Designed miniproteins, single chains, continued (4). Designs and how they scored, part 77

Each design is a single chain, and the fold is of that chain. pLDDT is the mean over its residues in the fold that is shown.

## One batch from the design tools (miniprotein)

Design m14658
Fold by ESMFold2-Fast:
Structure m14658 (fold): chain A 61 residues (1-61)
Amino acid sequence: SVVDKARALLAEMRRAVDAGDRERFLALFEELSGLMPQLSPEEQERVQREMGRLIDRMLAG
C-alpha cells in the first residue's frame, strides 16, 4: 500500500540521517513528498511530523 511505501521510505530516511548521507536523504525526501497527495489527511500529518523530526536531525548533524 501507499502507507507501507511511505513507512519504508521513512525508515530509509532514518538510515540516511544515521549515515550522514545528505544526497540520499534528499532523494528519499523527494520520493516521499511525491506520495503525500495519495495519503489520507491523518496519514499526511503523521508522515509530515516524522519527516520534520528527521530534517531537524539531519540539519543538526
Scores: mean pLDDT 85

Design m14659
Fold by ESMFold2-Fast:
Structure m14659 (fold): chain A 97 residues (1-97)
Amino acid sequence: MELSEAVARAIRELARAVLEHAEDVAKGIGLVLAAIGDAWEVANHAGRGDEEGARRALEGLERTTEAAVELTGSEEVRRAGERLVEAVREFLRSHGL
């Protein structure tokens, strides 16, 4: 399976879980957009061979997914966030980072 496809799928699964469980839909949308931005920053730094930038962007993604868990109180959101972080880590590994 292509790693970019795995990341896109994980983002879609996180978005669905957050929007299903968030009472504050506007905050839920904001966190999904933040996760997309964080994943894009990881990909951008990886494409430049910037290991330190990629690491900081990944830490940002981990914080964003934890904020989504806190907002929703949902185990489904936690699992979706963990899958997204893992898909992004595998993307980094495929780039030697």
Scores: mean pLDDT 83

Design m14660
Fold by ESMFold2-Fast:
Structure m14660 (fold): chain A 97 residues (1-97)
Amino acid sequence: AQIQRGITDFYIMMNLIYEGMTYDDIKALNDNIGTKALRTVNNAINAIRYQSSQSQLNTQKSQLNDIRDRMISIGAPQSVIDYINSIIQSLDQQIQR
């Protein structure tokens, strides 16, 4: 349902703000890549939080690298790139555990 989708996307956005993203950073991701980028970032944060398998952590890292590289190519704000890099670094630390 459209309502259920909107509620899910709203909670993802609220979680990203809670985890340290600014509204402007979220807007930059959404405007340039779309809601799938917000979901990908949220999935990576959850993979770290739940101490997911090495395979799952590597999958999330690959997806975040793709988003990061796209954001760099379009000249996105450095704050967005720095935030994505911080999550990738956390994924790397867990992969090496």
Scores: mean pLDDT 80

Design m14661
Fold by ESMFold2-Fast:
Structure m14661 (fold): chain A 100 residues (1-100)
Amino acid sequence: MSLEELGEQVLSVLIGAGAELQSFGTEEARAAARRLNELAQELLVLKREGKLTKEDMLRVLEEALAILDEYLARETDPEARAAVERSRRLIEEQIARLKE
């Protein structure tokens, strides 16, 4: 898989996680979604400047996991928790793929 293809997959997972959080309609979910969007924008800037590396993608994905873990510590709704845990699993899969 090319670096460009990996970058597109990482962006897709981050954007998807942010959109899911936005759908919950809570202030805490919107705050977490904004943080994920800021990480996605950082990757887009690096890609535009021709500076995107696997190390940048790994760092951003690890930061995204921390954001989701922080959110899960405060979320009590079982359906919202299941959705976030699903997004977290997709991010872990992308991290594993990048380490190959």
Scores: mean pLDDT 86

Design m14662
Fold by ESMFold2-Fast:
Structure m14662 (fold): chain A 109 residues (1-109)
Amino acid sequence: EIEKFLEEMADRAIKVAKKNPDNEKAAQNAVTAAGFYLSLKRWPKAAEAAKIAAENPKMSKETQRQVLDVARALAPHDPEGAKEIYRILAQSDDPEVRAEAERLLKELE
């Protein structure tokens, strides 16, 4: 019941985020959806949602850190998906996000 509702909400959030690739709110919606997919053990959807957030050029530092947290939770279940997200975040203008992404990427290699 609640699992179906969360997945439907996450699916809607991702559709909106894909239509708005240059918007911080869309990036926030994508990372929130990734969190719901993680709780539902929908690893491929969680990876896709986190990548949509990570590829959004309007991400705030806070959203970037949330995407890192999602990728860290994803890594034991989808290490290739997590590595791809870390590679994107390693290009961040935030030195703390960049350093953490580089460190986490090295740990997976």
Scores: mean pLDDT 83

Design m14663
Fold by ESMFold2-Fast:
Structure m14663 (fold): chain A 80 residues (1-80)
Amino acid sequence: SARDALEATVVEIARRISAGEEIPGELVEAFNRYLARLVAEDADPVAALREIRDLFLSHVDPRYRDEVRAFWDWLIAQVE
């Protein structure tokens, strides 16, 4: 599903951020594609994005949590 694909994508992004690695453009494109599909296809996209935000935060290094949370809060506000 789009949700499963987005969850896998955010876990990989969180891993790369935690390792201090650059996020490749293809992974950003995948994120945007699966996000758009989730928003279009999910019955409750805001609730789904909040759960995916929490998944992302659980996988990212604590030093980046404030920045990552701020990004996700902004993103969810755009969908609301």
Scores: mean pLDDT 86

Design m14664
Fold by ESMFold2-Fast:
Structure m14664 (fold): chain A 90 residues (1-90)
Amino acid sequence: SHLEKILAAEEKLLALLKDPNATLEELIAKAEELKELTKDDEVLYLHYSNLIEYLKWSEKQSEEEQKEARDSIAEDLERTIAWLREEIEK
């Protein structure tokens, strides 16, 4: 289903966020994929649009602030993934 494709892409983004070797470019590319997958959902499309801008902004910050940004995004994404799994299992 379309929701299963979104879930799979979100799980891949979460894996990248938790990978210390993942580049900002890889994170932005996965967020762009999620933005395209969610284009018919105004709330999710806006969310991933804002996430891309936040990731681009974080590139200009310190390494510690970049890590804190990734950790914050990962926590938010874990909540979104949990919610989407529950919706798919209904």
Scores: mean pLDDT 82

Design m14665
Fold by ESMFold2-Fast:
Structure m14665 (fold): chain A 72 residues (1-72)
Amino acid sequence: SASKAFLRSELGKLIASAEQEIAEGFGDPELEEALAKAKTVYADPGASNEELRGAMDDIAVQVLKKAVEKVT
């Protein structure tokens, strides 16, 4: 569906952002755990819209925390 395609696209972008933060030395256990969960959901072609949304929300929180830490 269009909604699922959108959620997958957004989750993929958040995974890329999280991987970049870790590669730049800003990784922490919470970000790494959220990334591992997000990658698992992203790799599952049967993932529901609810599972995609949950993974996206979890990883988005961690990526936002890193953005705030960098400017504080």
Scores: mean pLDDT 84

Design m14666
Fold by ESMFold2-Fast:
Structure m14666 (fold): chain A 82 residues (1-82)
Amino acid sequence: DEEKWERFVEGLIEELKRLSKEVSLTKEQKEVALEASRQIPDERVRKAFIEAVEASPEGGSLEEFLRRVDEIIERVREEELA
């Protein structure tokens, strides 16, 4: 269902933009997250993830960032695909 997939992608992009305002990453943590972004097959989701990482303020909470990304993926999947 292309319509459900499009809603899923759009929901992920919106949530990732919100996440960038709530978490902080060190330069080294941003590099790790950007390397991980290469595993994201959808180009729009990958771009949104990269933008969220780049927009995150200076600090250090890679574990929190990754945990929240997983939570977003699961929540948006439940809302749009199930």
Scores: mean pLDDT 72

Design m14667
Fold by ESMFold2-Fast:
Formats: C-alpha cells, sequence, structure tokens
Structure m14667 (fold): chain A 71 residues (1-71)
C-alpha cells in the first residue's frame, strides 16, 4: 500500500507541476501553487483511474495544504 501511495505521489507531481507531496504510509500531504480544488480533483482522478482506489480528501485550514488518504 505504501508503494501505491509513492507511485500516486509521482503521478500527481507529473499532472500538477510544482506540487510538493509528502508520503506517510497511506496518507499524503499535498502543497503547491495550484488551487486547492484542482489538487483535490486531480488526486481523486488519479486514485480512481490509475489505482481503482478511493481518495479521502481533507483541506488543512489556513495552509492551502490538502491531506489525502488512499483506500
Amino acid sequence: MREKAEEFAKLLREKVPGTGVLVMDDLLLIAGDAPVEEMIETARRIAKEEFGLEAEVSVIPGTGMVAVRLR
């Protein structure tokens, strides 16, 4: 499962250039210059289309960072 999170992070960085991703087991912290909504939508699409997984997404208030958990 961690290997899927790392591959997901790589794909997200390719789709949204300038995005930083920190991988912690099944949890990813995402930050970048893209709008939060765009990061959320791209994360959900990659999880579903590339991995067949659900992405649980939450916004971290005041930071513009997004937390994503893969299931």
Scores: mean pLDDT 75

Design m14668
Fold by ESMFold2-Fast:
Structure m14668 (fold): chain A 100 residues (1-100)
Amino acid sequence: SLTPEQIEELERIILESKNPMLQIEAVFQLIHEKIPFRTEEVYERAKELIEKYIDDNGDIIYNPKTKEGGIGHPLSLYAWKLFGRNPKEEALKALEELKP
């Protein structure tokens, strides 16, 4: 499915992007395609992003400074479609299965 070049680009986004929404989208894309993380650094960053930006209901945490996230955000819907009833728990479980 994903080429090595596409995987490298997604991992670069996870590590280097200043946009947390793009970083989370990249993490979800790797999880959806069941691609193992190539390094511990990318894996730990992906885990930090899920823990920091996804709430216990599976929604992207709303940031009042940027006015991004919250209930009904496209990434919140993506998480629910990808992970089902317990999106944060299932996302963290999926990450564990994709360790380097």
Scores: mean pLDDT 77

Design m14669
Fold by ESMFold2-Fast:
Structure m14669 (fold): chain A 93 residues (1-93)
Amino acid sequence: MEEARRAAENGGEAARHGARRGDATGFAAAGISGAGGGVGSWIYSKNGEDGRRGAEYAARLAEEGGRAAGTADGLAGGRVGAEAARNMGKGAY
């Protein structure tokens, strides 16, 4: 459960980093890192609420990072990361 939160946080931070750069490499890194955080959360979501909380936390971090970048590429990266984190955290995918 704590590992799920750390994975989600790492995914969100990487997404924030990529979004701030606002380049193609940054966008790809943000998306991949957000998805990684979501996958981690998904694994733990089978064990309960902690996984869901981790996924939602990662999603919020990714969205905030995208907004903070203030670029179209950064916003897109943040949204992709957030969507991946939430979808994986639900375990419905």
Scores: mean pLDDT 55

Design m14670
Fold by ESMFold2-Fast:
Structure m14670 (fold): chain A 80 residues (1-80)
Amino acid sequence: MIEVKYEGYDKRSGVEEKFEYKGDDPELAKKILELAKKIMEGVRELSGGDAGATFEFKADSKEQAEKMIKALEEAVKRKL
């Protein structure tokens, strides 16, 4: 099982970010974190630079996690 929680806040001075990971694949966790940060930046931009949000990711297998990551990457790209 792979679980990631990311809490980010929008302040240009860098308000505290919280990152929690449970699992055995640090490279997979890194990809999830990078996607979470991109999503959070989009939320900040749309909110006028004053927003906080939580990103939560859970997968029961590496295969499921990789499929979910690809779906999220496509969603981020399509918003261009």
Scores: mean pLDDT 68

Design m14671
Fold by ESMFold2-Fast:
Structure m14671 (fold): chain A 75 residues (1-75)
Amino acid sequence: MEIDKKKLLKFIEDYLNGKLTEESFEALDLNKDGILDEEAEEALKAFQEKNGLKVTGKLDKENLEAIKEVLEKEL
């Protein structure tokens, strides 16, 4: 499953601006099965694995920078 790159970029910006909320996780729009946190983590792990990043399923500061760099190269 591929994560929406624009939504992920916005999520990173919200995190860096201190505006990360439950709605930010919903904005990743894994609404297909109605489980936001678990599906968001799985989609993030799949994205990390596909792009050769460390698979953590978490958006730590170090991972955020790596993900942003990958997204900028893909866009």
Scores: mean pLDDT 59

Design m14672
Fold by ESMFold2-Fast:
Structure m14672 (fold): chain A 100 residues (1-100)
Amino acid sequence: SLADRVEAEAATLSPEYREKLREVFARLREISRLADPEEAVARVLALFDEVADELNVPEEQRAALKAVLEALRDSPQALAAVAAHFVLEMLKRKEEEEKA
C-alpha cells in the first residue's frame, strides 16, 4: 500500500524530508478521492510544481518530469503514482546534496 511505501521510504530519510514525504503522500491520497478526474490531474500537477519549487529542482529536469506527468493525463491513478515517485526521488537527491 502507499502507507507501507511511505513508512519504508520515510525510514531512510532525515526527519525533515520524512515529514515532507508523508505530507505529500497524504495530499495525493486526498486528491485521489476527487470525483472529477480533470480536477484530480490539475491538483497533482500543482502539487508537483509546489514541491519542485521548494526543492529548487533545475528547470530542465522539472520540465522533463512534468512532460511525463502530462503524458499520463488520461490516467489519473498512474499520474498520481508517478508524481509520488518523482517527489520521493527529488527528496532523496536533496538529502544526498545536504550530506555532500
Scores: mean pLDDT 78

Design m14673
Fold by ESMFold2-Fast:
Structure m14673 (fold): chain A 58 residues (1-58)
Amino acid sequence: GPIEMTLEEIKKKLGITDEDLPHILNRNGIYARTVEEAKALIKKGMVLEVKGKKYRII
């Protein structure tokens, strides 16, 4: 099943920044143009695939 982590824990674990968030969402089929749009679209319970693994946002 997906790995359950907060967005901040995922960022720290994978060495990703807020600037990466639009690209991550677009890869998961969610359109975001800006970091601000990406942050607004990321909700608890979402499953995002990042670097070949699935994470559930808690």
Scores: mean pLDDT 89

Design m14674
Fold by ESMFold2-Fast:
Structure m14674 (fold): chain A 87 residues (1-87)
Amino acid sequence: KFEEELKKALEELVKNTPEEDKEETRKLFEKAYKEFIPTWKEILERTYPGKLSEEEIEKEAKRRALDFAKALVQGLIEAEKRSEELK
C-alpha cells in the first residue's frame, strides 16, 4: 500500500535525524509531500495531455511527491551535517 511506503520513508528519514530534530523532520517531510502533490498533478497533465487517466495521474503525482519530499529532506540533513563539519 502507498501509505506503508510513505510511512517507511518518513521513518528512515527520522531514524537518520538527531532526537531533538525528529519532529521538525516529520513536519518538513509532510509539508513537502502535501504541497507538491497538486504541483505534480499539474505537471503530469501538461506533459501527457490526454495520455493518462485521472487515476494514473493521481498515483504518479503521489509517487513523485513522495520521491521529491525524500530527496528534499535528505538533502537538508546532509547540508546540516556539512555545516557542522565546517564550524
Scores: mean pLDDT 76

Design m14675
Fold by ESMFold2-Fast:
Structure m14675 (fold): chain A 85 residues (1-85)
Amino acid sequence: MSLEEAIKRETLLQEFIIWLEEQAEGSSVEELVEKAIEFIREKGKDVLSEEQIEELEKRLRELAKTEKDVNKLTEKMIELLKSIL
């Protein structure tokens, strides 16, 4: 991995964490997952492959079915993105 690619991945992760914490207030589990998918599609396109974006979308939708606590969902979503990066 180049230094430039590493910086882009870290930037995406940090922006996702900040954005996700802001969106978690007042969002349902379903709303938060849909917003996160939109964020990844828009911000992730220069960092993630189409296959990685599709896998993240699938895994995020699976999380919404099993995790009903929004705070725990945010933690799991962050760890999921970290695992793909």
Scores: mean pLDDT 82

Design m14676
Fold by ESMFold2-Fast:
Structure m14676 (fold): chain A 99 residues (1-99)
Amino acid sequence: KKKEEEEDALEVLKEQLKHSEEYIEKLKKENPEIYEKALELAKKIKSLEDLEKIIKEIEENESDPVKRNQIIFILEYEFLKKENISIETWKKIIEYKRK
């Protein structure tokens, strides 16, 4: 509706994605097993509902909060990348994280 708000949101998203890429490269070097596990799970995600389901399974099965957060972060990043990064999809993911 306001072009300026959409443009600002898109710039914020692009900036966060660049930082996310750097973080994922670091995870791939430091914890390749976690990265590979997250990529295998990401291949199963075809919709936002699939993403939510897999995140819930990780929260129930992964007792280490650091590993859990790393896997979830990679899954969210791969999903955003696959969905051509719409502002609406990004907002939904951020809301899910906040809850």
Scores: mean pLDDT 69

Design m14677
Fold by ESMFold2-Fast:
Structure m14677 (fold): chain A 108 residues (1-108)
Amino acid sequence: MEKDLQALADMVKSSGRIIVRHAQERGVPPEVIKDLREFFEKVAKLVEKGDIEGIRQARQELVKKLEEHARRLEDTDPEVARTVRTLRQAVEELGDAAISKVEEIQKR
């Protein structure tokens, strides 16, 4: 269990680095990049602990922040706003996948 949760946490960190890099390359603002980095680091720690509810809460918090960022950007840079909304969807999907994998590992 502990080794499997650590491996999943390492995968979350690796995926987070890739997502952050792609977001930076697409002109996502530093404020959004900071929120993404903090999210992946936080979720990796929660995965190590097997804290499903913590992962769910972290996902919900970031999804809300990303939607607020997208709305702020809509009038000034609608292309970047659209990219941030795509990231919001990716965060929802990644969070759900992480929860499902933690549940699977804990049932072993």
Scores: mean pLDDT 85

Design m14678
Fold by ESMFold2-Fast:
Structure m14678 (fold): chain A 67 residues (1-67)
Amino acid sequence: DPYAALVEAAIAEAVARGVPEEVARRTILSWRDSVGDSLSREAFEAALRRAVDGLVARHRGEVERAP
């Protein structure tokens, strides 16, 4: 899998930013499955970074709203 290292780095970044590993891994792997191999490496890296940032932002938003 040519993107395995990028995916693992993205999961580690999300975990470092407070997302539980199980949630980060499942969400990013689901995103990767939906994207497939249709993107160029450059487009994949950009989309993966946006996916991580979105996941972190959503997790922070949910925590901020929690009683």
Scores: mean pLDDT 77

Design m14679
Fold by ESMFold2-Fast:
Formats: sequence, C-alpha cells, structure tokens
Structure m14679 (fold): chain A 70 residues (1-70)
Amino acid sequence: SELDKIREEFKKYVREALKKAADSGNEELLDEVTRLAQEGAARFRKATSVEEAKEIYQELKKKLDEILEK
C-alpha cells in the first residue's frame, strides 16, 4: 500500500539520519535526532491518511536536515 511505502521510506530516512549523527561523534546531536525520530514515529503511527503520513514525513525531514546541517 501507499502507507506501507511511506512507512518504509520513513524508517530508511531515520536510519540514515541516526547514522550521520552517530558518525559525527556529537552525543547531543545523536540524542536530538533520536528524540525527533521517536516523536515523528509516534505521530506517524496515528496517521489516518496517506496525505497526513506524507506531511509528517516531510516535517521530520525538514527538522532533521536543519539540525544535521548545524
């Protein structure tokens, strides 16, 4: 399903973001990425539509990109 595809993309993106944070050696950054990923996952689990799921995924990507580029 479309929701399953978005869920797998979400998991892949989170895994890559966590790896980047871990590779940075910055423990505070890793903690922040982990927190945002957990919050995003909780919201994603409650999503009732493909549109809502896409919105949650895009918002998480923006937040993670912002902190990973700092």
Scores: mean pLDDT 80

Design m14680
Fold by ESMFold2-Fast:
Structure m14680 (fold): chain A 69 residues (1-69)
Amino acid sequence: SMLEDYKNWAKQISKNPLSDEQIEFLERRVKKEHNPQLAGLLAISKALKAGKSIDEAAEIGVEAKKKLE
């Protein structure tokens, strides 16, 4: 399922988290490109940085992707 795929992705991101500069660059890309996969990556990265669990970050990532379709 998409949620299970995103949980696995969140786990991988947690091992090699994006830097603050990489997150800022990704925010600019998402704003310009409206790419659902990039929105998911951004949402997961920000959630993990905020101290949310892998499962919570994955759910937030799926929601962000669906919002952009």
Scores: mean pLDDT 88

Design m14681
Fold by ESMFold2-Fast:
Structure m14681 (fold): chain A 84 residues (1-84)
Amino acid sequence: MEAVEEILKVLDEAIEKATSPEAQKALRDVRERVERLIAAGATPEQVADFAIGELRALSNEFPEEKDIFDEAAKKVEEIRKKLR
């Protein structure tokens, strides 16, 4: 599904932009969980909603990287809007 591929790409771009090893690890963990949801048959909407929630939580956990996580969350929200 094109939408889930776009979500994974957004996460990959966020990992590349993140400057702290801890933030990069947290983003990789989110990406792995997204891949597991896709493998379990989650809908693109469910995958998007999960990714948005996790990225917003990371924005609160790593305030120094807030702009990167908020930008990624906004991009996933735009993908989500196209599904509805």
Scores: mean pLDDT 85

Design m14682
Fold by ESMFold2-Fast:
Structure m14682 (fold): chain A 67 residues (1-67)
Amino acid sequence: MEKEKEDEEKLEEIEKLMAEHVEKAYKEGVFTDEEREKFKKEAAKELAEIFKKKGWLDLAKKFLEGG
């Protein structure tokens, strides 16, 4: 089993959930289009900071670069 693949699947799922959550808030008038984009970017940065703290800088880089 590929441990790296499981981590990638988790990251992808988290990003999908975040995007869906932001889109729902946008449709309900909670966010403007600009705020929605900023929120997505903030979420990616948040994950990168967590990975950096744990020493997984390469994983954080892949996530941000690949997105």
Scores: mean pLDDT 65

Design m14683
Fold by ESMFold2-Fast:
Structure m14683 (fold): chain A 64 residues (1-64)
Amino acid sequence: MDDADIEAIARELGESPEAVRRAIEAGRRGEELDPAESSEAAITLARQVRLGLEEGAAARAARA
């Protein structure tokens, strides 16, 4: 995902590009964002990224 995609998502969610980038990175690490420091949209994005990676890992394990 390039910077243009991150900016487009940020505009759609009403968030900063940095907040979107942090949410994606947190999701990739399996981390949850702090609700006191993050918007509901950013927290939801991080959870969606995490679930997508977990699904990919399960599919990879099924092929092993």
Scores: mean pLDDT 71

Design m14684
Fold by ESMFold2-Fast:
Structure m14684 (fold): chain A 55 residues (1-55)
Amino acid sequence: GAARAAKLLAAAERARALGKKEITEEEAAEIGREAGITPEEGVRAAIAAGLNVVK
């Protein structure tokens, strides 16, 4: 729903705000948890924000 889309956008903005080119999968998952979405959605949001996600 709209609330979930807003949380995904917030997670993507948070990831972009880090100013990094690369983050770990664990860091991306944590961004998702903080935004109130799943760890997998956090990883997806980081990738959508243009970050390379590594293990």
Scores: mean pLDDT 77

Design m14685
Fold by ESMFold2-Fast:
Structure m14685 (fold): chain A 65 residues (1-65)
Amino acid sequence: SVLEEARELYEAGVKDKEKVHELIRRAAEAEVASQPDPEDRALLEKIANSSLEELLAFLRAQQAA
């Protein structure tokens, strides 16, 4: 869900990317606490701790796969 939201916002070219990044980061941070799957939790933790540029690079890598 957080990954889907991040991808949509990246593709939409939202003007305020910093605010969008903060929303995604906080959503991922909140979801980490309730995620039972350790692999998904690790991914959410990475997203929660990523910079805007790191998040965009990650999303680009996911699209390339």
Scores: mean pLDDT 69

Design m14686
Fold by ESMFold2-Fast:
Structure m14686 (fold): chain A 68 residues (1-68)
Amino acid sequence: MSARQRAEALVRAVIRDKGLDGVTEADLRAVAREAGVSVSTVRKIYERLREESERRLREARERAEAIE
């Protein structure tokens, strides 16, 4: 596993634990330290994963997601 692959796995884990909007700059810095990559690299990974996840959620909601 490369440092970049490790960073992606760690970002995915943080998103699962805290949710997309729960991820903070401190979380991104912690991932950067753990994976041995720059914070900028972690931010790019996070933004990409966030956009993919939000796009999928939007499509699921359009597919008759239940209203509260």
Scores: mean pLDDT 75

Design m14687
Fold by ESMFold2-Fast:
Structure m14687 (fold): chain A 112 residues (1-112)
Amino acid sequence: PTLKKIKELKKTLELNPEDIETRLKLAEAYIENGDYLGALKELTGLVNLTDEDKEKIGEYIEKNEPEQAVGYVLVKILKETSDPQLKELIENIASKVKLSPELKEELEELLK
């Protein structure tokens, strides 16, 4: 079950709090379990968000569009990483959420 995977990934993060790969895998597992807010919490821990970013994320949540909030944060993480392995994990996460054409296009440009 996805919940077992979440528990195992959380235990890994307790031992290695700086493990970006495990945090992305945990966010993916949350999304697979339908827990977009849990995923968003892990993803927002990977990037320094401006007040404007926080306002935009809050707007998506207020509109009950948490998948768009996830996509928005994935864009911010991609702008900060050059690691091909992390980009592949982010692409996998993005494929599991329903994104607007604008967010999808921005993610596709950053994944090139």
Scores: mean pLDDT 84

Design m14688
Fold by ESMFold2-Fast:
Structure m14688 (fold): chain A 90 residues (1-90)
Amino acid sequence: SSMDQQTKQEALDLANQALSLVSQHGQLLRDIGAGWVGDALLDAANATLKAVEDGDIDKAKELADRTKLLLQDASGFAHAALLRQQRLAA
C-alpha cells in the first residue's frame, strides 16, 4: 500500500540520517561522554534497515520511531558541543 511505502521511506530516511550523524560526530559524542547514545543510534539504524530489507513494516516502524528519538538526542548533544567549540574559538 502507499502507507507501507511511506513508512518504508521514512524508516530509510531516518536510518540514513542516523548513520550519517554517527559517521560525522561519533567521536565527538564519545569525547563528551555520550558515546552510548551514538552506539544505541548505530544499532537502531542498522536494525531499522534490516527490518525494511526483510519487509517487516510493523517492525520497521517501531525501530524507526526508536531511531528518531535517539537521533534527536544525538543531534542535540552534537549541536550543543559544536556551538560550545565555536564560541570558545571566537
Scores: mean pLDDT 87

Design m14689
Fold by ESMFold2-Fast:
Structure m14689 (fold): chain A 59 residues (1-59)
Amino acid sequence: SAPMSDQQVRDHFSTMSLDQLQAARRAVQAAIRQTDAASQAYAQRRLAIIQQQIAQIQQ
């Protein structure tokens, strides 16, 4: 499938609990280590959005 837009990714993760966001962060970090170069940019962007959401909740 086509990758989600940054706004769609933000909207998706904004509805998650802290525990769900932490699990998603771990899953994306694991995927990044196993992903090809073409998918890496999308995975890194998704990771950044998850980390920003976690930081916002923890502030």
Scores: mean pLDDT 75

Design m14690
Fold by ESMFold2-Fast:
Structure m14690 (fold): chain A 68 residues (1-68)
Amino acid sequence: TEELLRKAIELIKEVDPEMGAALEKAVDSGAPLEDIADEAMAGIAAAYEKNPEKGEEIRKLYEEAWKS
């Protein structure tokens, strides 16, 4: 769901504010979800390097967003 995707973006923003802000702007502008997904995966990978615990939390929320 978009709600879970936005929650994942908020957590990415805590680890990487620039990436999180870019993803939030893309969602708000109505960018294709496929493009947002690719950028979000890059943000998740970066989050894992800086904060593995937060990265795992973000990954779980992201996967749940695409199951719904």
Scores: mean pLDDT 73

Design m14691
Fold by ESMFold2-Fast:
Structure m14691 (fold): chain A 74 residues (1-74)
Amino acid sequence: SKEEQFQQLVRQAHQLLGEYIKALQQSKSLADQKLAQLQQVMQQLKSLGPRGQQVVQGFLQALKLIQEQAAKAA
């Protein structure tokens, strides 16, 4: 169902965000790969409609904060 697809994509996005955060401390190449995978999942979430768009906005806000903190720590 669409609801099952939505829930699966949300879980995948959370997993990839966590992997991206860990990768930022380990390897730029791995971090870039995880960010690209997260962006792909976010695009799929956006295609599911307004609920997907709302979730993606939350991830974009989190990514902005994470990237700003990483830049200051470097």
Scores: mean pLDDT 86

Design m14692
Fold by ESMFold2-Fast:
Structure m14692 (fold): chain A 61 residues (1-61)
Amino acid sequence: SVLEHEIKQLKERLEKAEEIYEAALASPDPVIQAVARHHGTPEEMKKRLEERIKQLEEELK
């Protein structure tokens, strides 16, 4: 279903976004580091994605 596909994509984004954010903070490029810091912590991004996934999973119920 469309919802199952969306949930899968959000879960993949959750895992990859956290990895990408950590890589950005470790980047030698100061511009990439500044952008990562400006958008908040990986924990905050993860929490928003987890809340969205939970909403969609409840809808599939």
Scores: mean pLDDT 71

